# Designed miniproteins, single chains, continued (4), part 45

Each design is a single chain, and the fold is of that chain. pLDDT is the mean over its residues in the fold that is shown.

## One batch from the design tools (miniprotein)

Design m13646
Fold by ESMFold2-Fast:
Structure m13646 (fold): chain A 55 residues (1-55)
Amino acid sequence: DKEIEEARKKAREEAEKKLKPLAEARASADEGDKASAEAIEEGNKKVEEAKKKVE
């Protein structure tokens, strides 16, 4: 009776605690993708500049 109520309460709290950091991790990942894309673009530009210097 009371144990079932407490178990349900704890299960809900655990689910909420797990869901919140997951949502935040997703938002952070989206921003991380942008930084990675910029780094790749910078690398590509340097390669192109090196090519133009040779050719």
Scores: mean pLDDT 68

Design m13647
Fold by ESMFold2-Fast:
Structure m13647 (fold): chain A 89 residues (1-89)
Amino acid sequence: EAELRVGLLQSLEEAVRLAKEATTDPSKIEEAIQKLEEAKKLVEQLVPGPSPVSKEILELLDEAIKALKEGDPEKAAELAEEALRIAAF
């Protein structure tokens, strides 16, 4: 559905922005994690079942969430940007 795809791209764009903001404002870390978790749920809804592309996106989002929890928002932003690039097609 087009609405779910737009929602995924928007959620990923917001997650990237929040992760970048978290490099200077640690209070943004939890918001960035929430947006990445929302993106994961949207990926699962758009591509039910295992596929190479959805698996790659989910792995990138999991690593981005882990990076935020470990206090590395710069790495999280890079991983989320890669997920956004893959999801945009």
Scores: mean pLDDT 79

Design m13648
Fold by ESMFold2-Fast:
Structure m13648 (fold): chain A 74 residues (1-74)
Amino acid sequence: SKKEEAEKYVEKAIEALKKKDLDTAILYLVKMKEIVKDDPELLAELLEKVAEAAKEAGFDNAAESLRKEAEELK
């Protein structure tokens, strides 16, 4: 399903964030966004999950940006 494929990219983005590789995480986020672009509710949910991981990894600015993007979809 689209949700399963998107969640796989979310997992890859979170792993990249744990390795402090923000550029790779952004690449996986772009792929995830293309998969769920027609489902704004799911996109918002997945963006919030990555924002939490970004915050935990110390990427505060990236986390805030992702959280704002998720709020704009509501």
Scores: mean pLDDT 86

Design m13649
Fold by ESMFold2-Fast:
Structure m13649 (fold): chain A 137 residues (1-137)
Amino acid sequence: LETVARKALEAGDFETAVFYLSLIANYLIKQGKYDEAIKLLEEWLPHLPKEQQAFLYNLMGKAYLKQGKYDEAIKYYEKAIELDPNNAFAWYNLGLAYKKKGDLEKAIEYFQKAIEIFSKINPDLAEKVKKELEELK
């Protein structure tokens, strides 16, 4: 997979490169290899355009969140949103990180933002986030 991602990067096919890199990073996160996932993503960041960097920052945030490093997770989700404000998954994950910290007011605010964006592009995902928001009551 890394060989396929590397060849895609060399060809300027950033979408394919990020797709395979995301598969590798998610596999490492699933195995509990959070530091390896973060290091891999950090090494690829400077080779990608800003739009694709947003996806890597969201994955880095996910790795930190799974480690229980909520402040680091928030930092990287905020970087993802700065590069792509329409990334509804980054808004949703930012809400999850604040929920884990016990900051329910911010969790609600960011879940509402994720619902706004999902409602325009995927109503089924918007309903799932609304259900999670109801569980905070």
Scores: mean pLDDT 84

Design m13650
Fold by ESMFold2-Fast:
Structure m13650 (fold): chain A 84 residues (1-84)
Amino acid sequence: EKRKEAIRAVSAMLRLVALEEDAEVILRQGGEVEKIEEYIKEAEEVRKEAEELPEEDRELVLKVGEKALERAKKILEEAKEKEE
């Protein structure tokens, strides 16, 4: 059981890292607001899933998730300001 939960934590972290990379690419391409909003929603879901993990693994994933979510929110604000 603990091993399966650790695998979930690692998977959640990798998913958050991928979301951060994609957000940067979207900003470079002109900032599609809809795609950035979807990334924020996905990060929130990953953060929610992490709350069901063991406390130690949960804290690690939530720390990464909080940074990813904050970064995505800043990206969304920039994209909205750059819209025509």
Scores: mean pLDDT 67

Design m13651
Fold by ESMFold2-Fast:
Structure m13651 (fold): chain A 64 residues (1-64)
Amino acid sequence: MLEELRRLREELTGGGRTAAAEVIRGLEQGVPIEELIKRLEKQIETVPELAEPLRRVLELLKRA
Protein backbone atom coordinates (compact mmCIF):
# COMPACT_ATOMS: atom_id res chain seq x y z
CA MET A 1 0.00 0.00 0.00
CA LEU A 2 2.63 2.67 0.94
CA GLU A 3 4.63 1.84 -2.23
CA GLU A 4 1.45 2.13 -4.34
CA LEU A 5 0.62 5.48 -2.69
CA ARG A 6 4.17 6.76 -3.34
CA ARG A 7 3.86 5.73 -7.00
CA LEU A 8 0.46 7.44 -7.27
CA ARG A 9 1.89 10.62 -5.67
CA GLU A 10 4.55 10.78 -8.45
CA GLU A 11 1.81 10.36 -11.11
CA LEU A 12 -0.39 13.13 -9.67
CA THR A 13 0.14 16.91 -9.82
CA GLY A 14 -1.10 19.93 -7.86
CA GLY A 15 -3.67 19.31 -5.12
CA GLY A 16 -3.90 15.59 -5.90
CA ARG A 17 -0.18 15.10 -5.31
CA THR A 18 -0.36 17.14 -2.09
CA ALA A 19 -3.27 15.00 -0.82
CA ALA A 20 -1.38 11.76 -1.62
CA ALA A 21 1.73 13.09 0.20
CA GLU A 22 -0.37 14.04 3.25
CA VAL A 23 -1.96 10.55 3.37
CA ILE A 24 1.50 8.91 3.18
CA ARG A 25 2.78 11.13 6.02
CA GLY A 26 -0.33 10.40 8.11
CA LEU A 27 0.14 6.63 7.69
CA GLU A 28 3.84 6.92 8.64
CA GLN A 29 2.85 8.92 11.77
CA GLY A 30 0.26 6.30 12.79
CA VAL A 31 -2.91 8.25 11.96
CA PRO A 32 -5.82 5.74 11.73
CA ILE A 33 -6.81 4.77 8.18
CA GLU A 34 -10.47 5.60 9.01
CA GLU A 35 -9.48 9.21 9.85
CA LEU A 36 -7.51 9.57 6.59
CA ILE A 37 -10.52 8.23 4.64
CA LYS A 38 -12.81 10.83 6.29
CA ARG A 39 -10.36 13.62 5.43
CA LEU A 40 -10.22 12.57 1.76
CA GLU A 41 -14.03 12.36 1.54
CA LYS A 42 -14.29 15.92 2.95
CA GLN A 43 -11.70 17.17 0.44
CA ILE A 44 -13.69 15.64 -2.45
CA GLU A 45 -16.83 17.47 -1.23
CA THR A 46 -14.94 20.78 -0.77
CA VAL A 47 -12.87 20.65 -3.99
CA PRO A 48 -14.85 18.59 -6.56
CA GLU A 49 -12.25 19.49 -9.23
CA LEU A 50 -9.87 17.11 -7.40
CA ALA A 51 -12.48 14.32 -7.07
CA GLU A 52 -10.81 11.96 -9.60
CA PRO A 53 -7.24 12.02 -8.17
CA LEU A 54 -8.52 12.01 -4.55
CA ARG A 55 -10.78 9.02 -5.35
CA ARG A 56 -7.70 7.14 -6.63
CA VAL A 57 -5.94 7.77 -3.29
CA LEU A 58 -9.13 6.76 -1.40
CA GLU A 59 -9.39 3.45 -3.32
CA LEU A 60 -5.81 2.47 -2.41
CA LEU A 61 -6.45 3.36 1.24
CA LYS A 62 -9.68 1.27 1.32
CA ARG A 63 -7.83 -1.78 -0.10
CA ALA A 64 -5.70 -1.87 3.06
Scores: mean pLDDT 82

Design m13652
Fold by ESMFold2-Fast:
Structure m13652 (fold): chain A 55 residues (1-55)
Amino acid sequence: SPKDTLLAMLEEFAAHSPPENAARIRAAVAAALAGGWSTEELARHLGRLLDELVA
């Protein structure tokens, strides 16, 4: 599914990130999933976080 693809991409990005950034990405994913966020909301929120981490 699009959501599973996005989660796999985020896991790959976290695996290649510094440990502190990986922890932030994983925590944000866990919080969004626990909150029942849609794929669109998850993509938007984590896209913003990733922009901050790679800037």
Scores: mean pLDDT 76

Design m13653
Fold by ESMFold2-Fast:
Structure m13653 (fold): chain A 91 residues (1-91)
Amino acid sequence: SEKRKLLNRIIAESLRVIGLEIEIEEAEKNKDLEKAKEILKEAEELIKRAEELIEEAKKLGDEELLELAKKVLEKAKEALERAKKLLEKLK
């Protein structure tokens, strides 16, 4: 099922977002500039993948999958903003 395959991909990216949120909290506590740079790059890549998931959900016409994919994108954007703020604070 194409919908099942897309759901599995959305779940995988949602787990990546959770991992990224944990890494951001650790980088903020440790004032880790190098980790903040890594997180920034990972968040940018995650945003691109989330945008791809949104386009695939639109093609399938599945509103529930579309909303799940949009949530991944919003969390990825939040992670990117947090990483950017941390980098500016540590410079």
Scores: mean pLDDT 88

Design m13654
Fold by ESMFold2-Fast:
Structure m13654 (fold): chain A 67 residues (1-67)
Amino acid sequence: NEKKAEEIKEEALKAGFSEETAEKAGEIMKKRLEGVSDAELEAEIASLEGFERGNWRLALDYVKKLE
């Protein structure tokens, strides 16, 4: 659901997250709607390094709080 991903991105921006983190939050919501599990998302994030890992982690935590 593309509209839901856009809504989540806008809400993350309103919550004070950076544009990059907000975009990641939208991507996570889209992946969850496509059937990707939180465990799979956590594993993908764990494979990242530095600033990218931090942004994806913040995005995932935000999306999980909306559930």
Scores: mean pLDDT 79

Design m13655
Fold by ESMFold2-Fast:
Structure m13655 (fold): chain A 57 residues (1-57)
Amino acid sequence: SLEELRQWVQQQIQEHGKVTPTDDPEEAVRQLAEAVDRAIQRSEELKEQKKKEEELK
């Protein structure tokens, strides 16, 4: 769900620990792009979990 995805993204930012202190806008954008890409992947995983449950029914 979006709540879980948001929480996961926040955790990723915290683990990176360099998003805020980065004075290079290019690097900040790159980190953001990576976070978005991972968020999409996580969302797909959650979707597959629900699909698997339907398949097992």
Scores: mean pLDDT 66

Design m13656
Fold by ESMFold2-Fast:
Order: sequence, then structure tokens, then C-alpha cells
Structure m13656 (fold): chain A 81 residues (1-81)
Amino acid sequence: MLEELLREVDRLVEEARKAFEAGDAERAAELLRRAAELAKKALELLAKQGKLSEEEAKKAIKELEERTAGLIAKMEAAIAA
């Protein structure tokens, strides 16, 4: 399941980029949020498999949430200009 989750994250990120290029910031933001949720699930699976500590997974998830929010804000600002 991890490989499938990573492929889905990549697909959603690419779709978000295309939506942003088309001027649809709302769709791009939605796709980025979905990608972030799947990435969080992948990090949780890595922690359960012992490949990542619980603390490392929590830190990575928080960093991902902040980065995603920042990207969405930048995308909205860019097409509002």
C-alpha cells in the first residue's frame, strides 16, 4: 500500500499544478489538501512499520501541513494578482 499511496500523492500534486496553471486555485488547493492527507497516511504507515519513529512522523506531518497551507496561500495570491 505504501507504493500506491506515494503514486497517488504524485498524481494529485501533478493535477494540482495543472489546475493552478489553468487558473483554478480552488481546485488546485483541494488537490493539494488531498495529496497532503495521503502523504500523512504514508508517514503513519512508515511509523507503524518501524521505518520512522512516532516523533519523526508527527514532526513530518506538522511540517507537511504548514507547507501545504503556505503553497495554497501562494497559489491564491498568484492568481489574484
Scores: mean pLDDT 77

Design m13657
Fold by ESMFold2-Fast:
Structure m13657 (fold): chain A 110 residues (1-110)
Amino acid sequence: SEEELEKNAEALIDGVDPEAIIPILESALKNAETDKEKALYLRYLGLAYRKLGDYEKAIEYYEEALKIYEKLGDKKGVARVLRNLGEVYEAMGDYEKAKEYYEKAERLLK
């Protein structure tokens, strides 16, 4: 399934050195032909930068991915990015902001 492929891709990115995967993802983003592919690679760049500890850069990429998924009407894509934003704000110690994003993601999946 697409959801299972997404989980497998996230696990692979999480298992790889972010310094090694970032230039690959940047190249993939430049060569992306569709908004769906662009949003996917932007979200993965956000995940990689979060793993690197660059939370500001992670948020920037997640917000760009969020805009594209919202434009596409992809509620599952939006919910995934909102959870990723919640996780990064939690890592930053901003628990109030993290809660807002988690609640927004849950409301969208109803």
Scores: mean pLDDT 86

Design m13658
Fold by ESMFold2-Fast:
Structure m13658 (fold): chain A 55 residues (1-55)
Amino acid sequence: VEEALREELEASVRLLAEAARIASSKEAPTPEELARFEAAVAAAEEAARRLEEAR
């Protein structure tokens, strides 16, 4: 169970790192890039919530 949460958290961290690279770009973000950023934030928030419940 904890392993699944760990993998989900790692995936969220990777998405956030990718979103940070997009945000650092000099080009204006596309709607798809904005959607990916929102998804990354939501995934990280959900993973953090599940980890808090596992405490």
Scores: mean pLDDT 70

Design m13659
Fold by ESMFold2-Fast:
Structure m13659 (fold): chain A 86 residues (1-86)
Amino acid sequence: MEIDEEVRKLAEELTSPDPEKQIEALRKLQELMDKHPERVLEAAEDGLIAALKSPDPEVQEAVQRLLDYAMEVAPEVAKRLKEKIK
């Protein structure tokens, strides 16, 4: 499905050493979550975990904002993801 391919590309961008690419990917993932929050979170899980390990505090803040939004729209999947980060 088209959305799964787009999410995969964005998840790969989250593993980029470029913090600007990571932040842009997080913004695009949040837009896709407006329609498909659970599917986007599940498909982007590994990329989101990688982005949280970024030494850039702006990237870490952007991931936290995405996860806070995820808690509102897909709380079950978001809680599972937060548990894996700890």
Scores: mean pLDDT 79

Design m13660
Fold by ESMFold2-Fast:
Structure m13660 (fold): chain A 75 residues (1-75)
Amino acid sequence: LSKELEGEVLRALGRMYLSIGKLLASKGDLEGAIESLDKSIELYEEAKKLGLEEAEEDIEEAKKLKEEVEEELKK
């Protein structure tokens, strides 16, 4: 795979895990949501390392959502 294509695939996988995290949070599986959001962040960070600087915005969104889920879990 080209570096660009590999980064795009990793970003797409990150978005899939972000969606899974949102779904799990909506179902009350807050721990599962955090695990999926962590995986999403890892995948976006790898995409950014491969040159997709726009993945930084995706990382920020996923981290913000993770913080919201973590706050809910503490209740």
Scores: mean pLDDT 85

Design m13661
Fold by ESMFold2-Fast:
Structure m13661 (fold): chain A 67 residues (1-67)
Amino acid sequence: SDAELREQLRRIEAAIEEARRNRDAVTAKVALHELQELLKQITDPELRERAERLLARAREVLAELGV
């Protein structure tokens, strides 16, 4: 459901921010992979846009960590 997807995206967003604070590349890579898989399943434009922003954020974190 959309509610479950929103909750999952919120959890992933928190994980990305924690990965950045803790300089944890493994957690950031896991979040990136989860977002790539979710994007294949999301048809709602609002949720897709949110997932795409989080995917860009995860990639940004990995770049900041030098990986």
Scores: mean pLDDT 85

Design m13662
Fold by ESMFold2-Fast:
Structure m13662 (fold): chain A 83 residues (1-83)
Amino acid sequence: HWLEAARALEAGDYEEAKRYAELALAEDPNNALAWAVLGAAYLNLGDYEKAIEYAEKALALDPNLLPAQAILKKAKEAKEKAE
């Protein structure tokens, strides 16, 4: 579920956050918060391309989701610096 994913993310358990977010999305692919948590997990794991992709999916479902907007901005900045 997305709440377990969010708690794992807060604890710094990025692999667990990814796993729980993927489980939440398997049950409900329209869960914008779960896409945002998945994006945040990939951002913290250094996969900026996937972080951008998943944050954009979250914003396609909920364009006013502030966490997804923040993740997208940070991921794009990190990718720009990584080239």
Scores: mean pLDDT 82

Design m13663
Fold by ESMFold2-Fast:
Structure m13663 (fold): chain A 64 residues (1-64)
Amino acid sequence: GALAARVAAARAAGEAHRKKLSPEKAKILEEIAEKLREIGEETDKYFEAVREGKLEEAKKILEK
């Protein structure tokens, strides 16, 4: 449908923008994005553990 086509177009535009960057800068941005995703996942696990009252698990996530 129209929504799927718009999402595909947005992804194509993002990839075209990435190709305009120097290979070195594009790689650095990819590494930063990967690191931020990892931090987000760990942050979510921490708050889930706190919400469930699993304070020992939450503490271990912070100590990593």
Scores: mean pLDDT 68

Design m13664
Fold by ESMFold2-Fast:
Structure m13664 (fold): chain A 58 residues (1-58)
Amino acid sequence: SKIEKLKTMIKQLEEAIKDLRKELNEGKAEDPENTKLLIKSLEELRKELEEEIKKLEA
């Protein structure tokens, strides 16, 4: 279903966010400021996908 596909995308985004946050916390990010912006963008996309699921379940 479309909901299952969106949930898979959210899971992939959560994994990417986790990895990027780990790089920041460990001081391994080549560009910490860019990494922070990427995390913010991915978190915003995750929220959009969560809202799309809510609309489909309503």
Scores: mean pLDDT 85

Design m13665
Fold by ESMFold2-Fast:
Structure m13665 (fold): chain A 81 residues (1-81)
Amino acid sequence: MEETIKIIEQWVDRLKAGMVRILKKMDMEDLIPEVEAQLDEVRDKLIEKAKKGESLTDLLVELTKQTSEIIRKAQEEKLKR
């Protein structure tokens, strides 16, 4: 259990760092706090699913889906500007 939680936290931390870099390059630094908060919510949901017995594979699929949705919304916001 603890090992799985640590893996989830490492995945989310890495994604936060990557997203911050991407948003800065896109001149969308104003979205950084919102994106970090969304990734924190995803982390918490994945930890709860892991506690309920979800496999690492299913957790990774969910993380990928949520991350893609966050990226899509950021790209749509950039196009609006």
Scores: mean pLDDT 81

Design m13666
Fold by ESMFold2-Fast:
Structure m13666 (fold): chain A 90 residues (1-90)
Amino acid sequence: SELAEKAREIAEKYYRDVLGYSEETARLLGDIVAAYIRVLEDEDPQAAEEAVKILETEGPEKALRFAYEKMSPEQKARADALAAEVALRH
């Protein structure tokens, strides 16, 4: 999704440029943030938009916390599984 791709780019830049992670680690973490936003967007597009706004203004830790708290148990399991797949493929 466009929103998840936007989240990936913002998170990758934050991890690389603000927190000083390597390019490889920043890409991985950006892809993980995008995975959580994608899963949230499937059921709650408004909450996903708000999570990306938090990402832009307050960073990925607060954005991920907000997103996770908005998820159902089923969405949390799906997002965690997708994030694990992203990490394994990276």
Scores: mean pLDDT 88

Design m13667
Fold by ESMFold2-Fast:
Structure m13667 (fold): chain A 89 residues (1-89)
Amino acid sequence: SEAAKKALEYAQKALEALRNGDIDTARQYVLEAIKALSELKSPEAVRYGVAAGLAMTAAIWAASQGNLEEAERDAKVAIDLFKKALELE
């Protein structure tokens, strides 16, 4: 689905911003990814999308605490979950 594709695209951009230490830009992309989740249609895709949104939120929180390594791990988990949501839509 277009919603799942957009969520994945924004999640990937958020990871790139986190790798560059740009937490504010990463936070903006995470919000756009979560917004795209509201447009998912499949119940299974919604479950993966919700899990992905929580992982991205954890990534931003870790980055805000200065733990960029944990933030990158959480963001990668989120990207894998968004990929699963895309496969189901």
Scores: mean pLDDT 83

Design m13668
Fold by ESMFold2-Fast:
Structure m13668 (fold): chain A 65 residues (1-65)
Amino acid sequence: AKEKAIEAAEKALEIAKEMNDEDGVKLAEKLLEKAKEAKTDEEAEIIYSLAMMLLSIMEKMKEKS
């Protein structure tokens, strides 16, 4: 759970950097920090869901561009 949250946040960060989205980079960096700090599977699952939501939004923005 925690490792998946970290991977999702890292992928979101990579896409945000490719899109030159400064706000996206900052959000992804915060999610990555939270993922590393997650103490339980439940916390990691919440962070993973947030990271996947951010990733989905960025992928949709990339598809439109």
Scores: mean pLDDT 78

Design m13669
Fold by ESMFold2-Fast:
Structure m13669 (fold): chain A 108 residues (1-108)
Amino acid sequence: DIQVTESGGGSVQAGGSLTLTARASQPVDGFAWYRQKPDGSRELVAAAGQPGSLSVGGRFTISVSGTEATLTMSSLQPEDTGIYYVEATSSDGRAATFGQGTQVTVSS
């Protein structure tokens, strides 16, 4: 089984930046970050299917290296507040595992 550990997040004022990091216990095909709203709904924030860098929207950038991914969140707004979950997809593309979730709070 793939294990995924999330780190980073925290509290920042509007216009600030935060970094979320994910580490998988073994090589994966990709990482995707989802923001979970208080109602339990999930929204895709950023994804990368190969090692490298992918910018999704002007404010969020994902970088992937082997078993690790970094989500850089810039120009944060209060609506970006939520719990962020990373999903790691296995090297055969057939299994996905979520991390534990990371709180991001943006104050005005």
Scores: mean pLDDT 78

Design m13670
Fold by ESMFold2-Fast:
Structure m13670 (fold): chain A 60 residues (1-60)
Amino acid sequence: NLEDEIKKLEEEYSRLQERIATLEALHAKHPDDPDVQAALERARSELNEIKKKLEELKKK
């Protein structure tokens, strides 16, 4: 069911946005911390992947 797939991805998107907000706050406090930077880059990459998948599903 396309609607169920979209709903699941939207939930994952929302959770990643919250995680990114937390990591952005940490990065602002510790801008030269490579672990925080790597975690932020990873989370943003995952968010972008979910966004692309949502766009693909909406085009079906």
Scores: mean pLDDT 83

Design m13671
Fold by ESMFold2-Fast:
Structure m13671 (fold): chain A 72 residues (1-72)
Amino acid sequence: EELKKLLLRLIALELRKIGLELELERLKKKLEEAKAAGKEEEVEELEKKIEELEKEIKELEKEIEEIEKRFE
């Protein structure tokens, strides 16, 4: 039953996306705190992690869109 497999995959990808979005918000908050404290090294590390998460979220969004199109 292909429809059931696609639905389960869609749910899994959406849950992963939510998890990454929550982690992104947490890292953005840490970045603002590090900037306020003048911790340049932490700022650079956090900016790299944020960029990586944003790329991963964008990839997940594309996968979700492709699966959603298959339901149409």
Scores: mean pLDDT 84

Design m13672
Fold by ESMFold2-Fast:
Structure m13672 (fold): chain A 69 residues (1-69)
Amino acid sequence: EAERLLEEAGRNLKKGVEYFKKGDYETAIKYFEEAIRLAERAVALGHPLWPLVLRGAKEQLEEIKKKLE
C-alpha cells in the first residue's frame, strides 16, 4: 500500500507542476496538497525516505501560496 500511495503522490506532484508552469496556482495547490496528504500517509506507514520529499513539497506549496497573496 505504501508504494501505491507514493505512486499516486508522484502523479499528483506531476499535475501540480504542470498547472504551476501554466500559472494556474490555485489548481496547482490542490494537486500539491493531495500529493502531500498521500505522502504523509506513506510516511505514517514507516517509509524511511519520504519525510525529506514531503518536507520539500510542503516548502514548494508555501512558496506558491505566497504568490496568491
Scores: mean pLDDT 74

Design m13673
Fold by ESMFold2-Fast:
Structure m13673 (fold): chain A 97 residues (1-97)
Amino acid sequence: MKEELFKEVDDAIADMALYLGKKALEQGRYDDAIKLYESAIKVATPERKAEAYVGLGEAYLKKGDYEKAISYFEQALKIDPDNEKARKLLEEAKKKL
């Protein structure tokens, strides 16, 4: 169906944005990473959206915005409570306050 075709395209776009966001983080391009993860969230499935929120939290953590980092890790954990990376980074961000 038309809906299923758009879902496959949206999943591919989300996966690309998540990959590029991760590369931007690794390169210290935190503002680029934020924009890429925000783009992923707009088209992502719930599972990919949780990964994008972890990426946003990590980017803000690296920028020293600990309050925003905490907020994004909590959003990721609302979608995926078993996300160990989000839990560990949330604890790290809380210790920085």
Scores: mean pLDDT 82

Design m13674
Fold by ESMFold2-Fast:
Structure m13674 (fold): chain A 62 residues (1-62)
Amino acid sequence: SLSDIVTDVFEQAAAEGVDLSALRSLDEVRALLESRVGEETAEKIKAVLEAAVAAGREAARA
């Protein structure tokens, strides 16, 4: 699943010394993913994360 891909990429990046807490935007997350899983998969993951962030913001406004 896309969630498994995201988990694997983040675990690998953290193991390689990448500070995931320093990521400030979905564009930075996409750039990290693109180098590891390819451009097409990174764009799909970014779209899912953008939708999740939008839904979370909408819920917080209620």
Scores: mean pLDDT 73

Design m13675
Fold by ESMFold2-Fast:
Structure m13675 (fold): chain A 80 residues (1-80)
Amino acid sequence: MAAEAAERVRRALEFAARSLEAQGRTDAAAAVRELAPAVAEAVRAAAEGEGVRFQGYGGVESTITHAAAAHAGPATAPPA
């Protein structure tokens, strides 16, 4: 369960990083990739530590993906 949630978050962030690279935002993509393992670890640790019910994994995916997308948004695009 925890590993599955963490892996899905990793895949979502990797997809975002690829999209950023495809758009020429290499710095933003690198930042997302640097953050991806930490975010995945945090999700895994939270799932393992709390032992909360994952009954609504679909809703959890939407919430985590939305938060990750907002956090990894183009707000981190510095001038090059």
Scores: mean pLDDT 64

Design m13676
Fold by ESMFold2-Fast:
Structure m13676 (fold): chain A 107 residues (1-107)
Amino acid sequence: MTPVAERLERLEAEVEAWRAAGRRPSVEEARRLIDELFEIAREALAAGDSELAVRAVALMAEVAALAGDPEIMAYVVERLEELRAEATDPFVREALDLVIEELRRAL
């Protein structure tokens, strides 16, 4: 597994543990995780790893949903729009558009 994929797997496990415990992350915890996931998605895009990028994007949306905070949802949308500007792969662009629209509807 690549170091980037290992980082994503660790964050996926952290989010799953929160979900299993019925725990809502704080705004600070959510922002930290979103920033780490944004870095992973950006690195994955630079490496041409579209699957890893989409996984990181999906987890950002999941963190926003768990936090249930409109400020965090808006923050994720802003980060996803930045990734969309960098993404050239149609598969990644379509996934970003779908997630952005879903989060905007929840706001």
Scores: mean pLDDT 85

Design m13677
Fold by ESMFold2-Fast:
Structure m13677 (fold): chain A 55 residues (1-55)
Amino acid sequence: SEEEILEKLKEIIKLAEEDPKLAGKKMVELQREYGLSEEELLRYYFEALDELEAE
C-alpha cells in the first residue's frame, strides 16, 4: 500500500543519517519490491520527507 511505502521510506531516510550506503541499498530494494518508476519513487520520497518534517 501507499502508506506502507511511505513508512518504509521514512525509515530509510532516518537510516541515511547513520548509514547512507545501507540506506541507498534499501531504497533500491524498495523500488524493486513495489515496482516503482523513478518518478513514483521521487514523489513518495518527497512526501515521506514532508511527513518527517511535520513531526
Scores: mean pLDDT 83

Design m13678
Fold by ESMFold2-Fast:
Structure m13678 (fold): chain A 78 residues (1-78)
Amino acid sequence: VQELIQELQESLEVVEKKKKELEEKLKTAKEEEKEKLEEELKELEKKYNELGEFVSTTPGSKESEEKARKMIEEIKKL
């Protein structure tokens, strides 16, 4: 479980980095790209919140662990 929490924390750092990158792009984006970037930012915020819940509640069941691992894999693809 400790290893899973470590991976979740690392995933949070990845999401934070991507979120900052999108926020910088939003500052210089053209009007037509702003809506797309805002949606991507919303998706990252949702993933960040889900990761935070896994860290705070610590997955205690196989189902919870599988969901956490799936989220980590999704973040790695970012």
Scores: mean pLDDT 76

Design m13679
Fold by ESMFold2-Fast:
Structure m13679 (fold): chain A 89 residues (1-89)
Amino acid sequence: MAEVERLAEELERLLAEAAEAARAGDEEAARALLREAARLLAAAPPEVAALATAMALARLLGRAPEEGLALARQLDPEEAAAKAIREAS
């Protein structure tokens, strides 16, 4: 679990910084931070990546709910699409 905890902490930091950059209109910085997060996820075993992402999003939602929800929608497009259909119906 140490690997999951370390990755979750790094993802939480990167996603929080990316959300701040995006809110400031700094698309280049936000994109660079998201690329760094994606690289870390790609290097991890799939199970570790999934757990770390869930933990990072849960922590980010606790600190910045609006930014956390926006990032969660981008990371899970199928769930975001399903929610949009339910809200439109």
Scores: mean pLDDT 68

Design m13680
Fold by ESMFold2-Fast:
Structure m13680 (fold): chain A 55 residues (1-55)
Amino acid sequence: SEADELARRLTALYREYVAAVAAGDAARQQETIAEMRALEDEALRRGIVLPRERV
């Protein structure tokens, strides 16, 4: 479903963010934060509730 596709993309961005934090890459951290916010805004506009990863 569309919600599952958005959730998978959010999970991938979160993993990228965690990797950027571990690497001390501030520019990559800001990039992934911006992408995650854009994706969350898209989900909100469409009335899609994204499941939160517990890891």
Scores: mean pLDDT 79

Design m13681
Fold by ESMFold2-Fast:
Structure m13681 (fold): chain A 108 residues (1-108)
Amino acid sequence: EKEKARQLRLEGRKALSKGDYETAVKLYEEAIKLDPNDVEAYLNLGRAYLKLGEYEKAIEYYQKAIDIDPDNPEAWRNLAIAYEKLGQTEKAEEYRKKADEARRRNGL
């Protein structure tokens, strides 16, 4: 399962780089079913949804990444971006602060 999940993540990343966001979503959704603790897969699934303009879904998957690894600054930063896209500036600022805090904890 781990090897298949890794291959799906690799294919999903290639789809993202080609702008095939719908294909990336499908591939990353399959990857997380095989490896439900893969933070990177949740982050990239969120990014794919962000690119598709599905901001609420992007938030859902970034929240799952944070549930697994709350000290991941990338997940907090991406949450801030998604909330910014929704026009929720207060939440975006809150999550940018969380990203900075997570980065400091990882660096210290």
Scores: mean pLDDT 86

